# Designed miniproteins, single chains, part 44

Each design is a single chain, and the fold is of that chain. pLDDT is the mean over its residues in the fold that is shown.

## One batch from the design tools (miniprotein)

Design m1613
Fold by ESMFold2-Fast:
Structure m1613 (fold): chain A 60 residues (1-60)
Amino acid sequence: TPYLARVVSDYVAQFPDELTLKKGDIVEVLERLDGPYVLARNLATGETGKVLEAALEKIE
């Protein structure tokens, strides 16, 4: 189920399928991927990509 989450630490994408994140960004988590990753959209930039779930804090 899609949900909103807040980025807890900065991350610069190292691969083309990864999302660059800034602390405090709000992302929409679209689906869970294999391993520790989720597919998310950064609501500030509109970009979608792979992010580490541990970098996110779910917003209720």
Scores: mean pLDDT 81

Design m1614
Fold by ESMFold2-Fast:
Formats: C-alpha cells, structure tokens, sequence
Structure m1614 (fold): chain A 83 residues (1-83)
C-alpha cells in the first residue's frame, strides 16, 4: 500500500493527475483504511473539478483518522469555495 501511495505522490508532483489517481486507488485497494490515500485522491479530484467526489474522499479520510487536521482544513476550504 505505501509503495503505491508514494508512486502516486510522485506522479501528482509531476502533474500526471490520472496516473496518480490510479496509484492512490491501488493503495486504497491494498489498504482500505489508508486515510492519507483517500486524502490525496480527494485533492486530485478537486483539481479535476469533481467537487462532490472530492468531498466524499476527504470525509472518508477524516472518518478513518479523526485527528487528520490537513484533511479537515482542505474539506473546509473546498466547502467554502463552493458557496
């Protein structure tokens, strides 16, 4: 799971959004409780304009890790941007 997640981060940093999404989906498939993978996938979905889906993934990250402050911050910013 961590290896696929790290590959996804590298692809996202290179702007390869669709390839990064695939790697985060593979990480989640290997570890369905990988809160950070849901978080990173949510950020990329937001970048693609898939705002409803991005909210769902960010909420899932917070559900899996209630102390995930970065996920809470990004969710609030996203909800505020949709006013």
Amino acid sequence: AKEKFEEGLKLAEEGKVEEAIKKFEEAIKLDPNFAKAYFELGLLLRLLGKFEEAIEYLEKAIELDPNFEEAKEELELLKESLK
Scores: mean pLDDT 84

Design m1616
Fold by ESMFold2-Fast:
Structure m1616 (fold): chain A 119 residues (1-119)
Amino acid sequence: DRVERLYRELRAIAEAEPTVRDAAEAVAGRIVQLYLEGEDPEVLGRALGRLLREFPELAPYVLALLAELLGGVKVSVSELERVLREKGLLGTIEYVLSRVPESATDLHRILEAAAEVLR
């Protein structure tokens, strides 16, 4: 199962980093790399959803980086930390989805797949 393998890889990457920010940067960078190498957005999103369920503190940083790198949109980490506190992890992903342009179709697929894992 590609989702299980990627989830375990992303988890190992996150656990290797000393700070939440460094872990999130490494995870987001790996997702972007795999996306550019032709990995299925649904596989990327499902693995990300599983990781964020285990480490929700990564979500504001990972989601802000993915929105910037794959969606061309800057989203405030501090705003996402507030949304995470007020609406939880699923609400944070849904908030980012509302901010990402519809033209960023593959980022929408990644984030929608992550949200589906958390429902």
Scores: mean pLDDT 91

Design m1617
Fold by ESMFold2-Fast:
Structure m1617 (fold): chain A 55 residues (1-55)
Amino acid sequence: SKQEEIDKLIDEAIKNNIPISTLYEKLKALGFSDEEIDEAIERYVNKIKEEMKKK
């Protein structure tokens, strides 16, 4: 599904320290909608914030 593909791209971006701009370009190149890209970027940012809070 599209959601599973987005989730895998987000996880790979976090694992490989990919910048938000690079993730955006990858999602756009794969033909995801602006709404799907915005949601993916928000989830990426939230996951990074959660990782930064792990002490």
Scores: mean pLDDT 79

Design m1618
Fold by ESMFold2-Fast:
Structure m1618 (fold): chain A 55 residues (1-55)
Amino acid sequence: MEEIRKLNEETVAQIKAIAEQIKAETDPSKRKALIEEANDLAFETAKQRAELAKK
């Protein structure tokens, strides 16, 4: 339970940091790369959360 909460807090902080970079980025190609990075992070976190929930 605590492990899932910590994972969520860390992921939210990382996604927020990427979102701020996206807001500051004016190059569409770099912005797209940041969005893909955020999506990859969200996918990996969802996978880890599911594994922790099975315990």
Scores: mean pLDDT 78

Design m1619
Fold by ESMFold2-Fast:
Structure m1619 (fold): chain A 96 residues (1-96)
Amino acid sequence: SIDRTLEELENTPKEKIDEMLAELEAEIARMRANPEAAAREVGLSVEAVRKALAAVEEALAKLKEAIKALEEKDYEKARELLAEAQALLAAGEAAV
């Protein structure tokens, strides 16, 4: 549920959210820097890793926008952006 995810984000300290986002960005950058090593680590093809990384990067951008909207108390925009992020992650998972 998007409403449940939104409630969890509201109840999570901003500092913890910022830390989690920074960790995700660092991991994406690490995998992007060496897709062949990432593919070996996760047991996927290099093409599958590249597709998954593209989907995760787009989803992360939407999640950041959703968090900003939430901070601005724009709950409608936050819900829409979270729905888009979840759809992108699902599409990326299906592509693998």
Scores: mean pLDDT 79

Design m1620
Fold by ESMFold2-Fast:
Structure m1620 (fold): chain A 63 residues (1-63)
Amino acid sequence: MEIEEAELVSLVRMILSVSKFEEKASKEDIELLERILEEAKEKGYEEAVKEAEEALEELKKRQ
């Protein structure tokens, strides 16, 4: 199953949207973003890598 860069970007944005309503970033959301970042790096999806890295930095600040 091939996942496209746009799908990974959309998933990152959905996770961020859900996390905005939580007082602390969940461990599950952080682990999911780390997995998305790994997948994006493996596939060379530069835009998805950038969005996932920025999202991870934001959520880790809220732990």
Scores: mean pLDDT 76

Design m1621
Fold by ESMFold2-Fast:
Order: structure tokens, then C-alpha cells, then sequence
Structure m1621 (fold): chain A 69 residues (1-69)
């Protein structure tokens, strides 16, 4: 599975994209698909810190989307 460093990098890139891009249905679907893929990957072997980091990032991205809508 992804290392903590690799996960943090992916999540930071996703946050930056969400901040800088226009919030469209396509962007929201892309973000949701990425989080679903990450959740499935982590469900098999995730130490708690990786799950916590994923949850935190999902909540932060949701707030960015809500602020832009």
C-alpha cells in the first residue's frame, strides 16, 4: 500500500487542486473517486495514522468545496 509520505503527497496535491481549480461536477466526481480508491487501498492494511490522515484530508477538501459553492 502507499507509505505515509506518499499518501500525504497525494492528499496535498488534491487539496491544492481543489483550492486552485473551479468547483465543477467533474472535479467533485474526480475527488470522490480518488478518496474511494484510497479508502479501498487502505482498508486491507492501514495503520491508524494513515486512516486518520485520509479522514482529515477528506474533511478539509469538503470544506474547501463548500466555501467555493
Amino acid sequence: GPSLEELEKELEELKEKTKNEEVTEELIKEIEKKFEELRKLLERSAPQPLLDKLEEAEEEIKKIIEEKL
Scores: mean pLDDT 76

Design m1622
Fold by ESMFold2-Fast:
Structure m1622 (fold): chain A 113 residues (1-113)
Amino acid sequence: DMEKALELAEQLIDGNLGKVSPDTPLDVGFDISLELEDLLLNMSREEQFEFFLELLEKLKENPELLELYYSNLRQLMRALGLPIPDLSKLSLEEQAELATEVIERRKERLAAL
């Protein structure tokens, strides 16, 4: 599940950059996004923290993908009404904890529907 979630996250980030293969249908990106969200929502807080820590460790070697990840996280935080810190000033552990908190807040909002 963790390895699959990381692979789906990388594919989603790549798709958002417009670097999707010409043979990849546009609807596949939507299905990948929903599958990733379902996996994250079914993870414990500890599993989410480990997921984001591993994702950030991979993304730190690619600043372009890391900035796209930050853009996506900022958009989700705005939609949830959360304050947005300067993500680049946080440690990877602090960034992973923040992302975990965002997913937990998303779970609470979905449960309230």
Scores: mean pLDDT 68

Design m1623
Fold by ESMFold2-Fast:
Structure m1623 (fold): chain A 108 residues (1-108)
Amino acid sequence: AMDAETDAAFERGREAALKRLDEIYEKFQKAKSVEEIAKIAGEYAREVMRELGLPEKVVDYAARIAEAFARGDPRVTELLRELAKEYGPVAAATVVGIVAGIQEAMQR
């Protein structure tokens, strides 16, 4: 995809994640382990991607990427590469935007 399309996809993903930031922030505050944080991040990424009307397989990738990101797992880069290869760079940029929004919730 062109840079403008991937930039727009990133912003759409980030904005969609930020719309319910207070809900996810509250869940992160109550989480007792990294695994609980990862589960919350994955479930939220699934909800955001479904709201954006993306295919269920892309939703599953978004959840896996958000969970890996929350764990500090280096597989984030490989999962993003797989997503971009199968569904294109716009889909990958959307997921990166969602993860950026989730990261903002974790850092409040």
Scores: mean pLDDT 82

Design m1624
Fold by ESMFold2-Fast:
Structure m1624 (fold): chain A 55 residues (1-55)
Amino acid sequence: GPAEAGREGRAAAEALRAAGAPEELYQKHDDASRRAFAGDPEGAAEARRGGLEAG
């Protein structure tokens, strides 16, 4: 659900930042979290997918 997608995106963003990944990559996961909490699960899924495909 939206809250789950938000938590997953945030955790992924934190992990990427801790691993020294480019800001662009973890920012996409953070955007996914924000969209999930705003009630846009499709927008959240798209942002997360884009981040994963880039990495």
Scores: mean pLDDT 63

Design m1625
Fold by ESMFold2-Fast:
Structure m1625 (fold): chain A 76 residues (1-76)
Amino acid sequence: MEITVILDDGSEYKFDASNVTGAIGMILSAIGIALDQGKIAEILNEETGEKATLEDVLEAAKNNIPLKLVLKERPE
């Protein structure tokens, strides 16, 4: 499963997760880092660009569907 992380400067990082648990762990870690930095993390389906729910993330991990994680400034 491929996870793409997009930072607020537009840089992209790709990670390959060997299993579902590892993939979810990495996503949660990235969200935690974003929250600690005062940012918002959004998980998107890379094919459709739509926001992913936790169930969508689990299904994507099972089916090797690429996910995009976007870190951005918190809107006021």
Scores: mean pLDDT 67

Design m1626
Fold by ESMFold2-Fast:
Structure m1626 (fold): chain A 55 residues (1-55)
Amino acid sequence: LEKVGEILRKLVELGLSKKEIAKALGVSVKSVSYLIQGKIDKISKKDQEKIKKAA
């Protein structure tokens, strides 16, 4: 999950919105923000599983 958070952070820096990333992963914008911040414990288990499968 941390490695995915680094990739997502770079995508945001390249101009992708957190909303677009959240839509692509099927998770909430809040989960994308937490993942980029490294706050994995604040992401719901369902969203964590979706992110792992999408990675």
Scores: mean pLDDT 77

Design m1627
Fold by ESMFold2-Fast:
Structure m1627 (fold): chain A 93 residues (1-93)
Amino acid sequence: MLERLRELVHKMAELLRKAGLDSYAQAIEDLGDRLVEAIEKGDKKTAARYALQLSFLGLAAAVELWMQGKEELADEVIRLTLEFLRLADELLK
């Protein structure tokens, strides 16, 4: 489960870098690292906050891609972000 969460974060960051959104990609990876650390420490409240922040950034990046006419990439980023949120919710139970 935790490895799957890391893979989803990495895939989102890679797609965003390919689209030229390097700042979004870096922020998502940084939040992903902090989220994993919080989960490993059992700090569910802090982990939930990072998960929410990462999801918000993913959706914001997808909107920017959509505005640039990169609709297929935007849809994929949204899909990965929603999958991430579902998995994070399961891990935080």
Scores: mean pLDDT 84

Design m1628
Fold by ESMFold2-Fast:
Structure m1628 (fold): chain A 64 residues (1-64)
Amino acid sequence: MSAEELVKEAERLAREAVRAAEAGDLETAQRLMDEAVKLYEEAGDLTSARVARHELERLLREAE
């Protein structure tokens, strides 16, 4: 995949992770966000990877 394609897929997975968290499925949210972070890192978008990691931490905190 090109870096642009990796970023687009990471954005899709991050959106699905947020929706899973809002539905109370924290295990699915964590899995999807971890996948998004890996794709951002593979694309070299370290800023988006860090933001996605922080968003997951926020979602998990709000659920507890």
Scores: mean pLDDT 83

Design m1629
Fold by ESMFold2-Fast:
Structure m1629 (fold): chain A 69 residues (1-69)
Amino acid sequence: MEEAEKAKKEIEEMGEEAAKAAKTDKRKAAQLLTAASILAIGYVLDGVISEEEAKELITKAKKAVDEAE
């Protein structure tokens, strides 16, 4: 449980950094979003979070990046 919450927080924080970067550097925003996606997939494969949770977090991060542009 604690591990899952920490994993979700790390993904959310990376998504927030991507959204902030989108205002000044679209390339860095894309790189951060990609890194967040890779991290989320890793946590799913390790059984730390579910695939559904990973999809929701990445979808939210992508939407935040798109809205910040």
Scores: mean pLDDT 81

Design m1630
Fold by ESMFold2-Fast:
Structure m1630 (fold): chain A 63 residues (1-63)
Amino acid sequence: VQALVQALKDESEVVREAAAIALGKIGSTDQEAIEALEQALKDESYRVRIAAKGALAKIEENK
């Protein structure tokens, strides 16, 4: 989880998008991961924002 949270801060939009998707798939409910995904909703890249939105939706469905 920590490595994926770090990847959400990567310089590459492709890496940030992949990290957001991975966090959604594993359904991490860790506060750190959720906060990082919420920050990714404000990302400069449209692709990263969409991935973060999808990840948060998957995490909510897994509750």
Scores: mean pLDDT 77

Design m1631
Fold by ESMFold2-Fast:
Structure m1631 (fold): chain A 61 residues (1-61)
Amino acid sequence: SDEEFAEAKEQALAAARTLLSRGYSDEEALARVEAMLREQYANQPELVEEIVAYVREWLAA
């Protein structure tokens, strides 16, 4: 759902920001966020792929 997508996106960005603030690289932060999303949304792999792509683009900006 659009609500679930928005929530997952906000959670992923918050996690990425926290990891970067702790000295993780963009690559390490993305990998950890992806692992978290795959665990939380194990039954929604397409949602995970969309959010990971979004976070990757955000890190590259």
Scores: mean pLDDT 85

Design m1632
Fold by ESMFold2-Fast:
Structure m1632 (fold): chain A 73 residues (1-73)
Amino acid sequence: MKEEALNAGKRAIAAEIRLVGLEAFPDEFTPEEIARTRQEAVDAYRQLADIEEKLGNTEEAARSRARADRVAA
């Protein structure tokens, strides 16, 4: 269902925005908290990729996996 992919995409973007916010103020957060938030964003993009692949959106799935890899770095 395309709506499932859209909702997963919104979750992934929200997780990455949260990570960017934490990284902008690193002295306010622990390294463990930042690492956990990064992992949440990575997992969200990987889940989006899995949903896109299940829907036959192989190109979108590949882009979401690439984004997860970039966030993980």
Scores: mean pLDDT 82

Design m1633
Fold by ESMFold2-Fast:
Structure m1633 (fold): chain A 92 residues (1-92)
Amino acid sequence: GSKAADIIAQTAAQLKALGATATISLKGDKVVLEVEGADQKSQDILQQAAKQLQKLGLKATVSKKGDKLVLEVGGLSVTSQIGLVLKSIGEA
């Protein structure tokens, strides 16, 4: 099962519900969640998601790129990566 993909998708949905713009994309072997319009709550949500992903044995980091917050996740299977991108296109 893709517990990691579910965490990332739920995190994106929570950020969108708070009024932030959350975009999931693939960059090489990493899943990247970019958040625009992030406040302190959005930052806390991303940090909690990163900690949960790290406990699953994945490489998950939160960083700031310009005015955006970015969660990068390495170690996901290609199938999980594709499923996450598809969920981000049409599902909240």
Scores: mean pLDDT 76

Design m1634
Fold by ESMFold2-Fast:
Structure m1634 (fold): chain A 64 residues (1-64)
Amino acid sequence: MPIDEKEVLESLGRMYRALGELVKDDPALAAELYEKAARLFEEAGNKEGAEEARRLAEEYEAKV
């Protein structure tokens, strides 16, 4: 059965976003993980998820 590539990318985006949340005490690492999540959401076609993850990446980048 073919796997939906967008569903896989969406799941990976959610995973990286969750990892960013777990490592908030390391803002540089959190920013990198949120940026990765934003790219994955963009590839999945989830513009809202990508925008939210990008805002989080920018917020944590500012804390470095």
Scores: mean pLDDT 81

Design m1635
Fold by ESMFold2-Fast:
Structure m1635 (fold): chain A 73 residues (1-73)
Amino acid sequence: DPAVEHLIEAARSAAQAGNTEAAKAAIQGLYYWLKGDREKAIEYFRKAADLAEQAGNTVAAEHARRAAEILES
């Protein structure tokens, strides 16, 4: 699933950079996606993107944003 691949890359990038809150949000979003809660998954993917952007991690932010966009399509 392209959305899941982007989210995994967002979580990986955030974790490697020490952006703990962004990484947690990405993992939480993946958890809700696996549970079938699409609305909460999108919410947490967007939260992960915002937190990564605030930390200056544009790679993680871009991947989290793309994951949310794919799920909204």
Scores: mean pLDDT 83

Design m1636
Fold by ESMFold2-Fast:
Structure m1636 (fold): chain A 56 residues (1-56)
Amino acid sequence: TELVIAETVTPAGQEEEAKAALEAEIRARHPNAVLYDVSVEEEGDRARVTLAFAVP
């Protein structure tokens, strides 16, 4: 099992689009990756989206 952490920064209000894009990118490389943690931190007009995956 491998832990994969992926992060991106997006304009505030586009967190769901950024999350979906980042998740798709990880699943393209690791089709069996399981998303177990999502963190969103708003920084003014931007948001940092962090995803944690477990890969068997």
Scores: mean pLDDT 82

Design m1637
Fold by ESMFold2-Fast:
Structure m1637 (fold): chain A 87 residues (1-87)
Amino acid sequence: DAIEAAAANNPSKEEAVLALLESTPLSELERLAARARVLLEKARKAGKLEEVKKAEELAEKAYEALKEGKLEEAKKLLEEAIEILEK
């Protein structure tokens, strides 16, 4: 059973965390940042090295934008990182 096989893997733990984040009342930016972090670890474990590198660069730019108070730019960069990691 594919479900039993998935339950034996580290990815099932990341999926449980993602489900918890979706059910928790967080700000949109906090939710995006947490989701990006979980997906980054999942992609790293899956050997998606190119996607991990691109997502890390986008996450760094997002944190720089947050330091400057550019909330919309930070949101866009985090959404872009998530899109790369979910493919």
Scores: mean pLDDT 71

Design m1638
Fold by ESMFold2-Fast:
Formats: sequence, C-alpha cells, structure tokens
Structure m1638 (fold): chain A 63 residues (1-63)
Amino acid sequence: MRISPEEARELLEKVEGLSEEQREYLVRLVEEHGGDLTLALAEARLRGWISDEQLRALQEVAS
C-alpha cells in the first residue's frame, strides 16, 4: 500500500511499543520506497528493526 510520510507518522503513533528511533526509521523507509508501506515494513523486519509482533500490529492498523 502507498501512503504519505504524514500518514505513516499517524499510523505509527497508533502502535504501542515502537521507540522514537523505530518510528523515524520506518518513516524514512516509507519515503525511500516512494510511499510503499509494505516494502518499508519488509525491509525493517529483514534488518531486525521491528519484531514479528510489531509487524503484525502495523499491518492490522494499516488495513
């Protein structure tokens, strides 16, 4: 799915347990992937920046 950086920040604020560094990293990845949240989350998970539980929570909020 494609979202703006502002929408990404709003979505990330709805998920508890994310650090400020995790939120800024995810917003940067969304920007780098042209607003593609799916690719940004996949890269963050691959690099170990987020857990499986955090990935699931983000996917549910994004739906």
Scores: mean pLDDT 80

Design m1639
Fold by ESMFold2-Fast:
Structure m1639 (fold): chain A 63 residues (1-63)
Amino acid sequence: ADELVEEASRLFVEAGRAYQAGDIERAKELVEKAAELLNASGRYEARLTIEDGVPRLEVRPVD
C-alpha cells in the first residue's frame, strides 16, 4: 500500500516535468498510471478525467 502511494507520487512528479517540457502524451500516461496505483493502494480513490486533452485528477482518502 505505502509502496504504491510512493510510486504514484513519483509518477506525478515525472508527469509534471513532462508537461513543463511539452511532452503531453508522456504526461498523460504517467498520470493514468499514478491514478491506477493510488486506486490499487486502497488508501486513496483517484479519478482521472481528460478535458480538451488535459488530464484532471481528483484524489481523496478512503475512509
Scores: mean pLDDT 75

Design m1641
Fold by ESMFold2-Fast:
Structure m1641 (fold): chain A 68 residues (1-68)
Amino acid sequence: YLSVKLPITTPTDSQKAVVEKHGGHIVKEIFRPYTNEFQAEVPAAAVAKIQEDVKALGGTAALGEPGA
């Protein structure tokens, strides 16, 4: 999976779009007080593009282990 962290001000449509634009989908939302965080299932070929788009929105995205 891919762990995505975006600023709390990021619109919901933008959160979904950065993953779905590249053929992924959100599998788990993580509630945080100051960030919008979620886990997404994404094609391996799309990981770099999603990381680039997330960074452009002021966030971070990293490949995570299950339960990390």
Scores: mean pLDDT 73

Design m1642
Fold by ESMFold2-Fast:
Structure m1642 (fold): chain A 65 residues (1-65)
Amino acid sequence: GTAVGSVATAAKDFTGASATELSFSAGDTLTITAVVNDDWWQATSVATGETGLVPASYLEVTSLG
């Protein structure tokens, strides 16, 4: 999808409910590595290097890959 390889900024805080979900704070920078479905993307935190599932609606895509 067009979001894969993109850089996104978190619009709001998110706390993951499982070990597969990535927790982040508003303003965090994430690299989108996969689109799982319309609601969930796979992303890597630029600050921590951790990868996990993130809610797509919480992200603002700032740079297309």
Scores: mean pLDDT 78

Design m1643
Fold by ESMFold2-Fast:
Structure m1643 (fold): chain A 66 residues (1-66)
Amino acid sequence: WRENFLKGWEAVKEGKYDEAIEYFEKAIKENPNFAPAWLSLGYVYKMKGEYGKAIDYFIKALKLAE
């Protein structure tokens, strides 16, 4: 999950948001309690203008961080 999370942020730095989503989804599949991966998915969906999905992922990250 750590490697996929890092690759996700490399994709974000390159503006490759769809690739970033794939990497963050893999990180979540491997470790669903890793709140930063859910937060990162929310960030990428916000950058794509998909605010509804972004909010859902931010709420999931918040609940895991409690």
Scores: mean pLDDT 83

Design m1644
Fold by ESMFold2-Fast:
Structure m1644 (fold): chain A 99 residues (1-99)
Amino acid sequence: MEAAEEGGRRAGEAARRGDAEGAAEAARRGALEGGGGHGAATAAAGAARGAEEGGHAEAGRAAGRAAARTGIELGDGVGAAAAGSAGSGGWFGGELTAA
């Protein structure tokens, strides 16, 4: 999978940077909790897919979820839960939603 490089400098750089940092932070948290590499892969894949589609709304949702996954609690968790509730994909919508 490739990160929106055709979309242009801003989208490509943001996607690569956010994707790499999101994956690294998620992996770090997974390691601290006892190993969760697939969690990091899921966050990174979500961000990359959003960027690849080139949809502003989709990219925004993927970025919001990645931020929530990396442990930013300032409202991003609510955004991820709301997106899951909308039924747009539900593929991310359980990790912070007090399962």
Scores: mean pLDDT 46

Design m1646
Fold by ESMFold2-Fast:
Structure m1646 (fold): chain A 76 residues (1-76)
Amino acid sequence: SRAGELLVRTGELLDQAKEAEKKGDLETAARLYEEAAKLLREAAELSDDPVLSESLRETARELEEKAKELREQIKS
């Protein structure tokens, strides 16, 4: 399904984001977390399951907060 494809890609982006963080590439990590959050929000909109949609939106919010924290570290 389209939602399933978005979730697989989200997993790949999260793995890449974590590797970028470990290497100190905070700009790349922030961008990848932002992309992952965007895909989760798209998957939530495509889901007919309200419980799953809310869970995906909550995870997207956490990733957006993580990206914001990383971007604040870059500016400091």
Scores: mean pLDDT 88

Design m1647
Fold by ESMFold2-Fast:
Structure m1647 (fold): chain A 79 residues (1-79)
Amino acid sequence: DEVQKMIEKAEEDLDGVEEFVKKHVPEEKREKLFEAIKKARESIKKAKEYLRKGDPEKAIEVLRKGVEELQETLKKELL
């Protein structure tokens, strides 16, 4: 339940980031940000697969790494 809620929140947060990029980031800078968003979505998918297999610890680890990588790319590309 808690890990599933974490995954759902990450999906919602990622949708918000994608919307922000589409509305506020110039087209020329969007490519790297959309690549980072795609990688974050892949991390969410892997986290769901680990949770389905009964490994919540790996699900959390994969999710955490994906979020951290996205945050670093946002910092580097936006400011």
Scores: mean pLDDT 83

Design m1649
Fold by ESMFold2-Fast:
Structure m1649 (fold): chain A 70 residues (1-70)
Amino acid sequence: LAHNNLGNALLSQGKYDEAVAAYKKALELKPDFLVARGNLACALDAQGKEAEAIAEVLKIPGPLPLSCTP
């Protein structure tokens, strides 16, 4: 989805607030988009919002290749 791609671009630029907004928009359009939820958790973790990142990860069933690489 375009919003997930936008979020990825913003995250790579260090624009964490904008990345979070883009991923949330992707989830509004497709709530079962687990990749966008994982990316949202990564962006929240990058912001230092560990509790919110953990809450999003817990909503994802099963293992996922989520990585918040520097």
Scores: mean pLDDT 73

